Designed miniproteins, single chains, continued (4). Designs and how they scored, part 91

Each design is a single chain, and the fold is of that chain. pLDDT is the mean over its residues in the fold that is shown.

## One batch from the design tools (miniprotein)

Design m15156
Fold by ESMFold2-Fast:
Structure m15156 (fold): chain A 95 residues (1-95)
Amino acid sequence: MPSMQQLMLQQAQQNINNAQNLFDSDPQNPSNVQQSIDYLSGAVNMLTGVDPNDPQAQQVGQQIIGLLQQIQSSNPQYTDTTNSLISQVQSILNS
């Protein structure tokens, strides 16, 4: 039976998967990009309640950072928003 932490990490992973699927379907579509960022923001919020020393939390955090960097590379107009979320993830993982 998964712990509450494992359930939060599973939900964060689902948000990442939803964000990746939307972004991959049309990487420059403004609606898809915004929805992807919204899903990733949700995943970041889920990480705030998780032990950052958990290897799964580290993996999930790195996936969020990686996808935010991909979004930023294809959509430079989102640089400030994506950098803010990357900084939040790095802060959480280093807590």
Scores: mean pLDDT 87

Design m15157
Fold by ESMFold2-Fast:
Structure m15157 (fold): chain A 56 residues (1-56)
Amino acid sequence: MSEEARKAVEELAKAVARGVQTGDSGDEIDEAQRKAFEAGASYEETVEAARRGLEA
């Protein structure tokens, strides 16, 4: 995975973690996921990032 994709995937994990804490970050999560795909992340990598965010 490229450095850009890795950073985008990490931002997705953070967005999911914030969503768990606030209950209303759907738009932020959607935007982070879109940026991760644009940076070259796979669907599997975004699913793993979301799982990490949920566990944070």
Scores: mean pLDDT 76

Design m15158
Fold by ESMFold2-Fast:
Structure m15158 (fold): chain A 81 residues (1-81)
Amino acid sequence: MSPEEQRERFFDRVSALLEEQLGAGRLTPEEARAALAIVQEGIEAGLSLEEIVDRLEAAFGAAHPAFVEEVRRIAREIEAE
């Protein structure tokens, strides 16, 4: 899988996770929008999935550690393909 294909799959899976977390009331609309912006900016900058996860951890790791761990799991699954 190319790095570009990995970033596209990561975006799709994290977007789905954000919709699930928002629907469950675990993230606010503002938090979901901010998390999506970090992912979009990282992809546009050509960052690795791990670098994008690290940016999410810096922003959300204290408030939403379970969310960050789920995103890290998604990144690991994609990189293992």
Scores: mean pLDDT 86

Design m15159
Fold by ESMFold2-Fast:
Structure m15159 (fold): chain A 116 residues (1-116)
Amino acid sequence: SKEFAEGLAKIIKLIEEGKFEEALKLLQELLKKYRNDPAAHIALAFVLEYLLEKEPDNLEAEILLGILRISIGVAKSLGLVDEETYELAKKAVELLKEGKIEEAAKLLEEARKKVY
């Protein structure tokens, strides 16, 4: 949804500003809201990877990424996500880094529809 894309954009902005604690708090809120959305989990995993590029020793981010990778692995084993879902989520996160929220929202919606 557009709301999810706007949430991801805010997290990315907080990461770029070095506000890692605030970024993780908002990321946890999005994880709770989108707990049953495997495409959202893939996008959140890419955002956590971006946070860890800026702050490699962030233990909370490493733990959250580990949990998400397990969840994504289960979804993949069940056939709920595929390579195309990963590429759409990855491209959406790159667009969000460029401030292209509306374009990212369209790709995230396309990724979500591939799960259902």
Scores: mean pLDDT 87

Design m15160
Fold by ESMFold2-Fast:
Structure m15160 (fold): chain A 81 residues (1-81)
Amino acid sequence: MKVDVDGFTDEELARIAAEIERLTGRPVSAEEIKLFAKNLGDPNYNYIFLPEIDTDKDGVIGADDLIAFLRRLHASPLYRP
């Protein structure tokens, strides 16, 4: 699995931020989303979420995969704080 943080456009980052705010009620910045994506491969940060994030199974994590993961994370009691 690979993380393509540099592939995210400003429009995609804004869309992800809006989706997180919609799901959690908490505003996030594009920089926070970039930091999250950069740490997706870190075992201490996202170890249990890696299989679910790569939604299209192409080995690359793009903005749509991240949005789909965050939507499912909100719906799953196992992944809530």
Scores: mean pLDDT 53

Design m15161
Fold by ESMFold2-Fast:
Structure m15161 (fold): chain A 76 residues (1-76)
Amino acid sequence: LKERVEQQKELIRLIYEGAPDEELRAFLRKLHDATDEEIDRALAIAPKISEETRKALTKEEIEEALAKLEEEFAAM
């Protein structure tokens, strides 16, 4: 569970850094725990994050979003 949250943080970091689609997929496959649904979800969010995040979101807002994901997964 917590390892999965850490993996999500790394994925969001790669998206924030503007990593290409291929690098995101390679990262998910490298973890040996990514499902097609998780990849699809990440790619669906990636355009919004990579475009709007660089313009509007600060590192602090990204950290806040990551903290919320951590709480949500911990509550499961």
Scores: mean pLDDT 57

Design m15162
Fold by ESMFold2-Fast:
Structure m15162 (fold): chain A 67 residues (1-67)
Amino acid sequence: GRAALLAALAELRRHLGDRVVSKAEAKRIIAELASGPVAEALIALLDQLEAERLTGAELYDRLAALL
């Protein structure tokens, strides 16, 4: 559900801190931090973003806006 996706995004944001990451690195970290169905949903949403490099805060804000 939406709450589980938001919780996983909050963990991703905390894990990244001030780091700028590529989409590929963000997908890897999501797969490590979230359950399979939650990770798959977030990775699918991430593929809809045009930006190739994002901070944890930008990832949270942009992906949360798509939920």
Scores: mean pLDDT 81

Design m15163
Fold by ESMFold2-Fast:
Structure m15163 (fold): chain A 72 residues (1-72)
Amino acid sequence: MEIDEKEINEALALMAYGAILASPDKPLETVEEAELMIKVLDFVIKNSTDEEIREKARELKKKAEEAKKKLE
């Protein structure tokens, strides 16, 4: 039976956010790493119901976008 897609996406967003917070000072060394981080953070912003998590994910996304520009 198919589980509610919204609930799955919220859980995945929370897990992804937790993984990012476990390594907050890890530098992004390649454009591919920066692009992946941006995609993951965009997923968190879209699927998290917690405004504090969304706000923090937006801040981290801006940092990842800045890191990507420096690597290009």
Scores: mean pLDDT 76

Design m15164
Fold by ESMFold2-Fast:
Structure m15164 (fold): chain A 67 residues (1-67)
Amino acid sequence: MKETVTLKYLLAPQGQPPISGEQSKVIEKGAEAEFTITPPVPGQTSYIVGTFVNGEPVAEESGTATA
């Protein structure tokens, strides 16, 4: 049985305009899905990431990443 996992993200790099995007993977049910979101510029980027499974929201995370 397969599931579609979608990450929808908003990136707000320090001193830059916000950038939105999404990534999707089809996985077997119960398998892990790994996603890499690359910051658009070096330095500090604030993020909000929503996780969706088969189009249904299951998780949300926000924080700051440094690249």
Scores: mean pLDDT 77

Design m15165
Fold by ESMFold2-Fast:
Structure m15165 (fold): chain A 59 residues (1-59)
Amino acid sequence: SAEDEFFRELGAQAGREGGALLNADEPDPAKRQAFQEQLAAIMAAAAPVLLKKMKELAE
């Protein structure tokens, strides 16, 4: 759904920004990027599950 896609993209963005902050001390830019992309993927995958739980609480 459009909601699932929106929250996946929001989760991915939060994961990238969070990953950049958490791994700022990594001197290798390739390792920093890999960490950001991995965290983005994790957050994007979790976002639809969190959305479903939020909707359950709203009922």
Scores: mean pLDDT 81

Design m15166
Fold by ESMFold2-Fast:
Structure m15166 (fold): chain A 97 residues (1-97)
Amino acid sequence: EKKEELLKLVDEIEAGLNRILEKASTVLDPETLKKLQEIVEKALKEMREAAEKGDVYGIGETLARLVQEVMPLLPEDLRRELEALSTKAGKKLKEIL
């Protein structure tokens, strides 16, 4: 059950990040967008691997690193959307603990 809850949370994080990427693709230059996509893809892979192991803290650490790396690449509106996504995900991680 805990593993299933974590995988569902990673799916929700992926959906939120994909919405941010879609919006970013309309405003960011191609080089910055490519860097953003690479960071997101790596983080999602690491979060899924952590979820499969039941590693709640691993998901939280990967998400925090993603936010830190991605935040300076985004315009203010998308930074706020990423902060909201991160806050919501963090609350759900605490509930699963």
Scores: mean pLDDT 86

Design m15167
Fold by ESMFold2-Fast:
Structure m15167 (fold): chain A 65 residues (1-65)
Amino acid sequence: EEEERERERREVLREIAEKLNIIGDGIDKGLEAVKKKEKEEGKLSFEEAHVILGEYTEREFKKLS
């Protein structure tokens, strides 16, 4: 039954899109935090920037749970 399969697929794709938007928000906030810290302390290392991005992405993901 194609209608059932299409509905399930659309629901899965919507859930994925919602999760991606939330991850995107976390990344955007992380980038803002990196820029702010760079203005205060000067250019950050790649490792420091990566840690900040990871923390913000994780925080946004946790807010959903």
Scores: mean pLDDT 70

Design m15168
Fold by ESMFold2-Fast:
Structure m15168 (fold): chain A 64 residues (1-64)
Amino acid sequence: AAEKAAQIEQLNALIDQMAENMDNLEKFEELAAEAEAFVTTDEQKAMFDAVKSALENLRKQKLS
């Protein structure tokens, strides 16, 4: 459905913005909260949680 496609595009855009803002914790967390609102299935949640954790680990390494 067109609505589902638009939601997936929005989620992907938010994930891309999170990756671009890894060095800005406040913006990263704001974008993560927005992205979580578009996560509606258990599979999407597992994938999103994995991506978020990977980005947080990468951010920690960059700031260390």
Scores: mean pLDDT 74

Design m15169
Fold by ESMFold2-Fast:
Structure m15169 (fold): chain A 73 residues (1-73)
Amino acid sequence: DEELRKLLIEELEKAKPSLSNPEAGEELIKMIREGASLEEIDRKIAEIAVQDPETAKILAEAFNKALKEYKEK
């Protein structure tokens, strides 16, 4: 869904400056722009958590915030 994709990108872009690993955030945003499914996004966040759990936590929070905003509309 295009609206959900835009919300995900917006929340991740807002979170990016707070990341210990901004490259991981940029990679996730790229995947979303390229049409990644919610399952693929969750999997990528899990992969990031192996190397940088703090970055993964921030990305997961941004992802969940976007999903909540989308479902409440």
Scores: mean pLDDT 80

Design m15170
Fold by ESMFold2-Fast:
Structure m15170 (fold): chain A 83 residues (1-83)
Amino acid sequence: EAEELKEQLEIAKDSTEKLVEEMEKKGLTELAEKLREESARLLAKIEEAIAKGNVEEAKKLLEELGELMNKAVEEGVKLYEEK
């Protein structure tokens, strides 16, 4: 299970970085900076939870990261609709 959580962490890191890069390319610089900062904090906590074997905390933090990314996408769509 720790191996599966590490895999999910790597996927989350990759997805977050790609989302930040896409937002920067679209001129959503402030949103991209906010996402990078907030996601970096969550990713660090997830890595620590996995290292300590705290599976439930790691799962909760991964869910919070997913929600953070979903909110960023929603906000980005609204900003992009302004052309």
Scores: mean pLDDT 80

Design m15171
Fold by ESMFold2-Fast:
Structure m15171 (fold): chain A 87 residues (1-87)
Amino acid sequence: MEEEVKKKGEEAKKYTEKVAEIAKRNSPEEAYKLSKEDAEKAEKNVAFLIEVYKTSKDPKVVELAKKKLEEIAAIQAEAGKAQAARE
């Protein structure tokens, strides 16, 4: 479980970072088109991390999922702020 949480956590972060980079460099309409597949992949992996965080009885696994979800949330917040600030 720990290894799977790490692997899916890294995948979620990777796809979230790709979506964030596209959002920073493109208009909202173009960003949506370019990031659709990466956003779907990020969402699926984030859903797994949320499920682990809610259901796991192993404190180490819960902490790993929580930390990765916090990292992902920070990336999403920065991307949203950058998108809103773009001209």
Scores: mean pLDDT 78

Design m15172
Fold by ESMFold2-Fast:
Structure m15172 (fold): chain A 68 residues (1-68)
Amino acid sequence: SPADLAAEEAALRARQDAAITELVNYYKDLMKNKYGLSDEEVNKFVEELTKRWQAVADRTLAERRAAR
């Protein structure tokens, strides 16, 4: 049903968002604790990466919708 398809897409988006959050936290820790970057520098870096990863996630969902 359309509701089942919407639920599947919502579940996929939730998994993608969780993966992006994990990657952001990993890079924040790495940049701050291993490379000694300031909070300002780390925030600028992860903000840019987060936007790029979210754009990829959005494209993946759009491609899946087009394939249905």
Scores: mean pLDDT 80

Design m15173
Fold by ESMFold2-Fast:
Structure m15173 (fold): chain A 75 residues (1-75)
Amino acid sequence: MEEKKKELEELIQRAEDAVTAGNADEAISLARKAGKLADELYEKGEITREEYQKYANRITALLLRAIGVQIDKEL
């Protein structure tokens, strides 16, 4: 359980680092992987709904930031 929570936090941190570096595609890929892992943990009852919502909010914010970076490059 804790190892998968650590993996989730590491994926979110890597996505954040990718956004900061301007690597939109990598950030989107990592955020999607984090989202899948959060969904799996919630479905298995390994995280609470409150924890899931906090992770979902962080991942959604990362995706929106990554999309913003990608749009700036496509303009």
Scores: mean pLDDT 80

Design m15174
Fold by ESMFold2-Fast:
Structure m15174 (fold): chain A 60 residues (1-60)
Amino acid sequence: SLEELRKEMEKLREESKSIDEAMRNLTGLLVKSHQEAKSQEEIGEIDLLTQEFIKKLKEE
């Protein structure tokens, strides 16, 4: 679910030592999320969440 994806992204942010490490781990999470997505619209939502997450990582 999208809520589980958000939760995994927050855990990833907390655990990552650098933005590069966070980005690498995020890529792996996205591959899994895209494979589990049931529609093109869900993929679009995953991409939007990813863009917002990357923005937040850089704001710190």
Scores: mean pLDDT 76

Design m15175
Fold by ESMFold2-Fast:
Structure m15175 (fold): chain A 79 residues (1-79)
Amino acid sequence: SELLEEVKKLLENGESDETLATEIFRYLAKNPEITLDEAIEVVQEALSLRPDAPSLKDLLKLLQENKEYKEKVKEKEEK
């Protein structure tokens, strides 16, 4: 995905994990068509390249919690 390519470029440039998390968040805010699953995969890939990144770990947790919340809401509010 374009987001993953952009994140990889930021990683190669030695940008901070805070900058990476912020840029991922901004990209998701501008592109609501991106699924939570795709966002989670991108953050997991970034963490595989930079495992000691607390801001990326926090973002991953937030995205996973949002996915669980949306799944639970859909399960309870069946038409």
Scores: mean pLDDT 76

Design m15176
Fold by ESMFold2-Fast:
Structure m15176 (fold): chain A 61 residues (1-61)
Amino acid sequence: SMEEEILEEFEKELEKAKEEAKSLDEFVQRASEITHKYVEKYPEYAEKIEKAALKFLAEVL
């Protein structure tokens, strides 16, 4: 589904941010920016995007 494709792309961008970030603070900042971008682009999936972001951050912390 389009939802699954959007969430997969979102998670790939978060993973890239994690790999490229030099600190936890930089990763959190980049993750926030990516999440904001996806929520603005796909407001109908905002809740699922936000939940995916929180789950990803919980795995890092």
Scores: mean pLDDT 85

Design m15177
Fold by ESMFold2-Fast:
Structure m15177 (fold): chain A 58 residues (1-58)
Amino acid sequence: SEAVRLALEGRVEEALALVEANPEDLELIQDTGVALAIVGHVDEAERLGARARALKPE
C-alpha cells in the first residue's frame, strides 16, 4: 500500500525500494507496477511486470 502511494505520487525510487524489501510479494509488485503505469513510468512498470511473471509463471 505504501509502495503504491509513493508510485502514484511519482516517487519512483522510494516505491521501488519498498518492492525490493519485499521481493517475493507478488501482490505488492503487481499493484506497484500498475500504479507506475498509471503515472507514466512505463519502463519501470514493465520491469515489475516481468518480475511478477517470474514469480507466478503460467
Scores: mean pLDDT 80

Design m15178
Fold by ESMFold2-Fast:
Structure m15178 (fold): chain A 55 residues (1-55)
Amino acid sequence: MQASRDLLEHGKRFGDKELIEIAEKYRDVPSVEQRRELAKEVMKAIPRAPDDAHR
């Protein structure tokens, strides 16, 4: 599975613009360093994603 595609789907589901923007960057840059930085940004942009208790 592609991380970039997965992130895009997540962003669409939550409607998070920041998440969608980050997902697009991931799709363009496969570098390990870039991925590490993006992963950090994703965690900040979607703190509710892993903690989806209620909406």
Scores: mean pLDDT 60

Design m15179
Fold by ESMFold2-Fast:
Structure m15179 (fold): chain A 75 residues (1-75)
Amino acid sequence: GAAERAALVAQGDEAIAAKKYEDAVRLYTEAARLSSGPERAVILLRLAKAYEQLGEFDKAQEYREEARRLAEEYS
């Protein structure tokens, strides 16, 4: 539910702060599966930043583009 999604995002944010980028990718991916629409777009942007920190620039760009499409669909 929404509480579980929020907890996963918070844990992902803590992983980013700790420079545990692979853990952040896992946590944000789980949170994204529990989300839709604009909420999913926000989580995909966090996931893209985590991939960028891992040097996975192509994956980061793909997730930013998916987030942009979702934001446009619901705007």
Scores: mean pLDDT 86

Design m15180
Fold by ESMFold2-Fast:
Structure m15180 (fold): chain A 141 residues (1-141)
Amino acid sequence: MSLEEKIKEILKKMIEKMAKILEESGLTSEEEIRAAFSSDPVFAEVLIAIYNGYKNNDVDKTVENLRNIFLKYFGNDKEMQALINKNTYESLLEALLDLLRQALLLHASDPRLVALLQRLIDVVEEALAEIKKLEEEAAKA
């Protein structure tokens, strides 16, 4: 299995775990996700892209859609644009993790959303750590 194939398998499992967390939290449609995050419509679009990626079993399209959301809505955020412009899976997950942490701060007064967001953060942190380990091992081989 190539390094890219191993990374895509990690991303697939991340997407599946994130979608399951959304479903377990009662967010089973685009309308329900938009309603739960009505004060943060850009974050809702990110979660919808992940959920649709799970439903369509399409990792490559999910990655493309996430990059397009970050480029479209964070054009004035120089740090976020610098991450996305690196055009790596690692930088995309770092951007996603930053957005999840921002959402956690925004929704800090809602215990249900805090619990959901903490679970999503844990899944993305795990995937990012696995990708970094694979890239380090590939560089040493």
Scores: mean pLDDT 85

Design m15181
Fold by ESMFold2-Fast:
Structure m15181 (fold): chain A 109 residues (1-109)
Amino acid sequence: AEELLKQAEEAVKAGNVKEGMRLLDEAVKQGAVPSEELLKALIEAARKAGDKVTEARALYYLGRVLYGQGKYKEALEKFKEALRLAIEAGDTKTASRAAMGIYLARQAL
């Protein structure tokens, strides 16, 4: 899991936004928690590339990391941003996940 996160970090540094997102998704599926630094770098790279799908997915994961840290208000803000972008991009899976994140963050406040 940690090896996949390292590979994701290198892909993002190389400008390979979609590959970085793919590797990060696989790491998360294996139980890894990506760093805020990696997620913020991926969000910035996705924005620069105009990749709204990757931006929404990375924002969703940032919301999850913040939620795990007990930063529920900040997590809620990231989940709302992820939902808006996911709807705009037509990514129904990320939109559904972000909506659940909003629900959970509101319950924790």
Scores: mean pLDDT 89

Design m15182
Fold by ESMFold2-Fast:
Structure m15182 (fold): chain A 94 residues (1-94)
Amino acid sequence: MAETELTLSPRVAQAAGDAVEELGAERGLKVTTSLEKVGDEMKLTIRVEGDVKAIAVKVEFDPETGSIRVTVAIAYKDGPVEVLESPERAIPVE
């Protein structure tokens, strides 16, 4: 099991959480995300279960397109590090 936390704006946090869960599901990984409101920001907690010893997550926001890209690096206990990238995801403006 591996866990990481990011503090992001609410719309970015929701989109990033959705993107990470989608990437994990495509790889057959059990990924759980949780969102906690901290003032005007959201704390996104990401947990990956199974044969995973560490994860690192990078979220890039493009204000011109209103889109995010999420990069996840996964270190397996008995395997290589894999780097996964999401396609660009539009952020809802409502």
Scores: mean pLDDT 78

Design m15183
Fold by ESMFold2-Fast:
Structure m15183 (fold): chain A 108 residues (1-108)
Amino acid sequence: EEIPELVKLLDDEDPRVRQEAAYRLGELAKASEEAARRIIEEGGVPKLVKLLDDEVLPVRTAAAYALGALAATLPEEVLPIIEEEGGLEKLEKATEEVKEAFEYAYRS
C-alpha cells in the first residue's frame, strides 16, 4: 500500500524524494481521514517533524504542509505528537515560508 512506502521515503537520501513523499502524504491526509490515520499509525508524524530541520528548504516546506494537513484532519491525535516531538518549537523558529505552508494546510 502507498502510505507505508511514502513514510519510508521520508528517510530517502534524495531530497527530491523526501519532498515528494512529504507532499503526497499531505495530499492524502487532506483527502481522507482514513489515510491520515494510516500515516499516524506508520509513524509518519515524528518523521515529518524531523524533516522540519531538513537542510533543503523545499523539503522543510513540504513537511510543514503535510503536518498542517494532518493536524487539520485529525487535530486531537496529531497536535499532541507534534508537540511531544518538539515540532511546535521548530515551527516557531522556522522561516516564514515553512510557517506559511503549515498554516495554509492547517486552515484548509
Scores: mean pLDDT 89

Design m15184
Fold by ESMFold2-Fast:
Structure m15184 (fold): chain A 68 residues (1-68)
Amino acid sequence: MREVEVGGSLSELAEAERLVLSRAGERLLIKVYLSADDPERAALARERAERLAELARAAGAEVEIVEP
């Protein structure tokens, strides 16, 4: 299983989505580290991370969301 660490910014989450799609069928564990700097951005990042987790599960990968 390949482990990848990703920051909780929207751009980093978009990169993680592309990685999951390009590596579909590979066993992949993505750890998403959310930031608490901006409550509105944190909420959006959490929603994006949850969507990433759903996408990854469909592709055979796992996502772990790490709160700050």
Scores: mean pLDDT 75

Design m15185
Fold by ESMFold2-Fast:
Structure m15185 (fold): chain A 80 residues (1-80)
Amino acid sequence: GKLEKALKELGELMIKTGETLSSVHPELGEKLKEAGKRLLENAKADPAKLGEEIGKELSEINPDAGESTAQGLKDLEAKY
């Protein structure tokens, strides 16, 4: 469905962004790649729950990135 496609596209974007950031911020780059992979593998799961799990992991490196990820996935669930 539309939500599953959006989650997969977001996951792919997060992986590419993580690869780009790896030379500047290796820890954040690695966590973004891991988060993107989780979105690709779990695109049919509850987006809000998935966002909370990924957001918590990203918050260990960058709290703003974690909060934005959790809110973004919650907003996607509300939209679709």
Scores: mean pLDDT 77

Design m15186
Fold by ESMFold2-Fast:
Structure m15186 (fold): chain A 91 residues (1-91)
Amino acid sequence: MEEEIKQEVEERLKRIAEELGLEDTEENRKKAIERAIVTLESAKGILKAAISFEEKLIEQGINVEQQKKNIADLEEQLKQLDKEIAILKKM
């Protein structure tokens, strides 16, 4: 499973380099890594905002069981993003 996340990281870096029209150089790889981290941190922020919204609905008694399920799914997505960011930071 961690090997799958590492493969997703490499695929993301390839897509970023291709989108930017960058040659396969060490400097361009560093730029792709930095951009990937920024993109994932932004996605993480969006998921955290969604969790806060779902928590507010629970406080109001609005469809509590469904909101709890939504929060669990969002928290799992955050864990996957944190793992990918950790791998990128070690590169």
Scores: mean pLDDT 81

Design m15187
Fold by ESMFold2-Fast:
Structure m15187 (fold): chain A 69 residues (1-69)
Amino acid sequence: MKSFRLTFERPVSAEDIAAALKAAGIEVYALSVDASGRTALLSVPESVTAEQIREALAPLGAVEVEEVR
């Protein structure tokens, strides 16, 4: 699996992130959102790309997607 760090311009909830990813067909293995709602750690299948995550989360506003290993 791959892990990504997500940084949002405005606060988001874990429910909003999970719903957007599910709508895009992206399976979520783990999701943690910090207390500010601006930073999240996401674990997904190895086949998922940062671009797919960015596109899926576009409705939630501008997001920075960084792969972590």
Scores: mean pLDDT 83

Design m15188
Fold by ESMFold2-Fast:
Structure m15188 (fold): chain A 55 residues (1-55)
Amino acid sequence: SDEDMDELDEAFEKYAKENKLPVVYDVNGELFPAVAFENPKIREIFEEAKREAEA
């Protein structure tokens, strides 16, 4: 839903800002920075944040 998407975006932007990561989303709409999320551990953390925001 739109609300879940907003919460996810806010959580991700906050995490990225605190960790000095560029907030640039993939053109395919995965909500992952294509140049920043080459590390699978970072992707996993984002997936956890997404799951919590949707709960």
Scores: mean pLDDT 56

Design m15189
Fold by ESMFold2-Fast:
Structure m15189 (fold): chain A 94 residues (1-94)
Amino acid sequence: MPRIVSQSGPLTVKEGETATLTVRLSQPADLIRWYRQKPGQPWELVAEQPAGTEATLTLENLKPEDSGVYRAEALEKGSEKPLSSGIGTELKVE
């Protein structure tokens, strides 16, 4: 069963920079979904990508409004229920 076994740690970047967030899985998953939560806001889907044992979210031209907690979910093809969820990575854009 694919499980998220590691996630990149908290990251502080400057406005206009690129941030890279990674997750590693115990086994290959078909799909990774990335969600972001801002203070006072619900979780929002920000990216969906095919994945093996690793997935990387690259965020370019960052602005303060991109700050939040980013969480990955591992899914099987054709399933809407996640097999595993990461604990979240805090991103701060200054």
Scores: mean pLDDT 79

Design m15190
Fold by ESMFold2-Fast:
Structure m15190 (fold): chain A 89 residues (1-89)
Amino acid sequence: SEIIELLRKARDAIVKGDYDTAIKYLEQAKKLIEQSDLPESTRQEMINVLDGMIKLVEEMPSMSPFDQEIAEAMVTMGLEVMIQTIERL
């Protein structure tokens, strides 16, 4: 799945501290989800989660090292849950 590949690339970029690249992959994944045949409620929930992740990643460069670690863990876990959800569909 192209969506899953983009979410994995976003995760890898975040772990490497390449936040600009991560945001681009998250925005591409969001666009593909918007165009998908997933149920409307599932699409809306995933889009809302991705919007939250994008905003969080945009703020990461200005965070303390501790806050960056917490943000990275939260986004990484959220992306893994989203990947597993898509794989079950």
Scores: mean pLDDT 89

Design m15191
Fold by ESMFold2-Fast:
Structure m15191 (fold): chain A 67 residues (1-67)
Amino acid sequence: GAMAKELTEEALKALEEGDLEKAKEIIEQISRRYGRTAALVAAREILKRAKTEKAKEGAEKLFEELK
């Protein structure tokens, strides 16, 4: 839904700003509200869209933790 997309954008912004803990909290929120599959989809989209090396590294770590 639209809310899951907004949370995904917020998590991506947090990673680009170097705030891995905030990004983790947002992904956990997606998992609790929309399920683990939705959180995996969000983490994968963040990984595809991450622009900086730090954001890519953070996104990969989040994706690993969701497996």
Scores: mean pLDDT 79

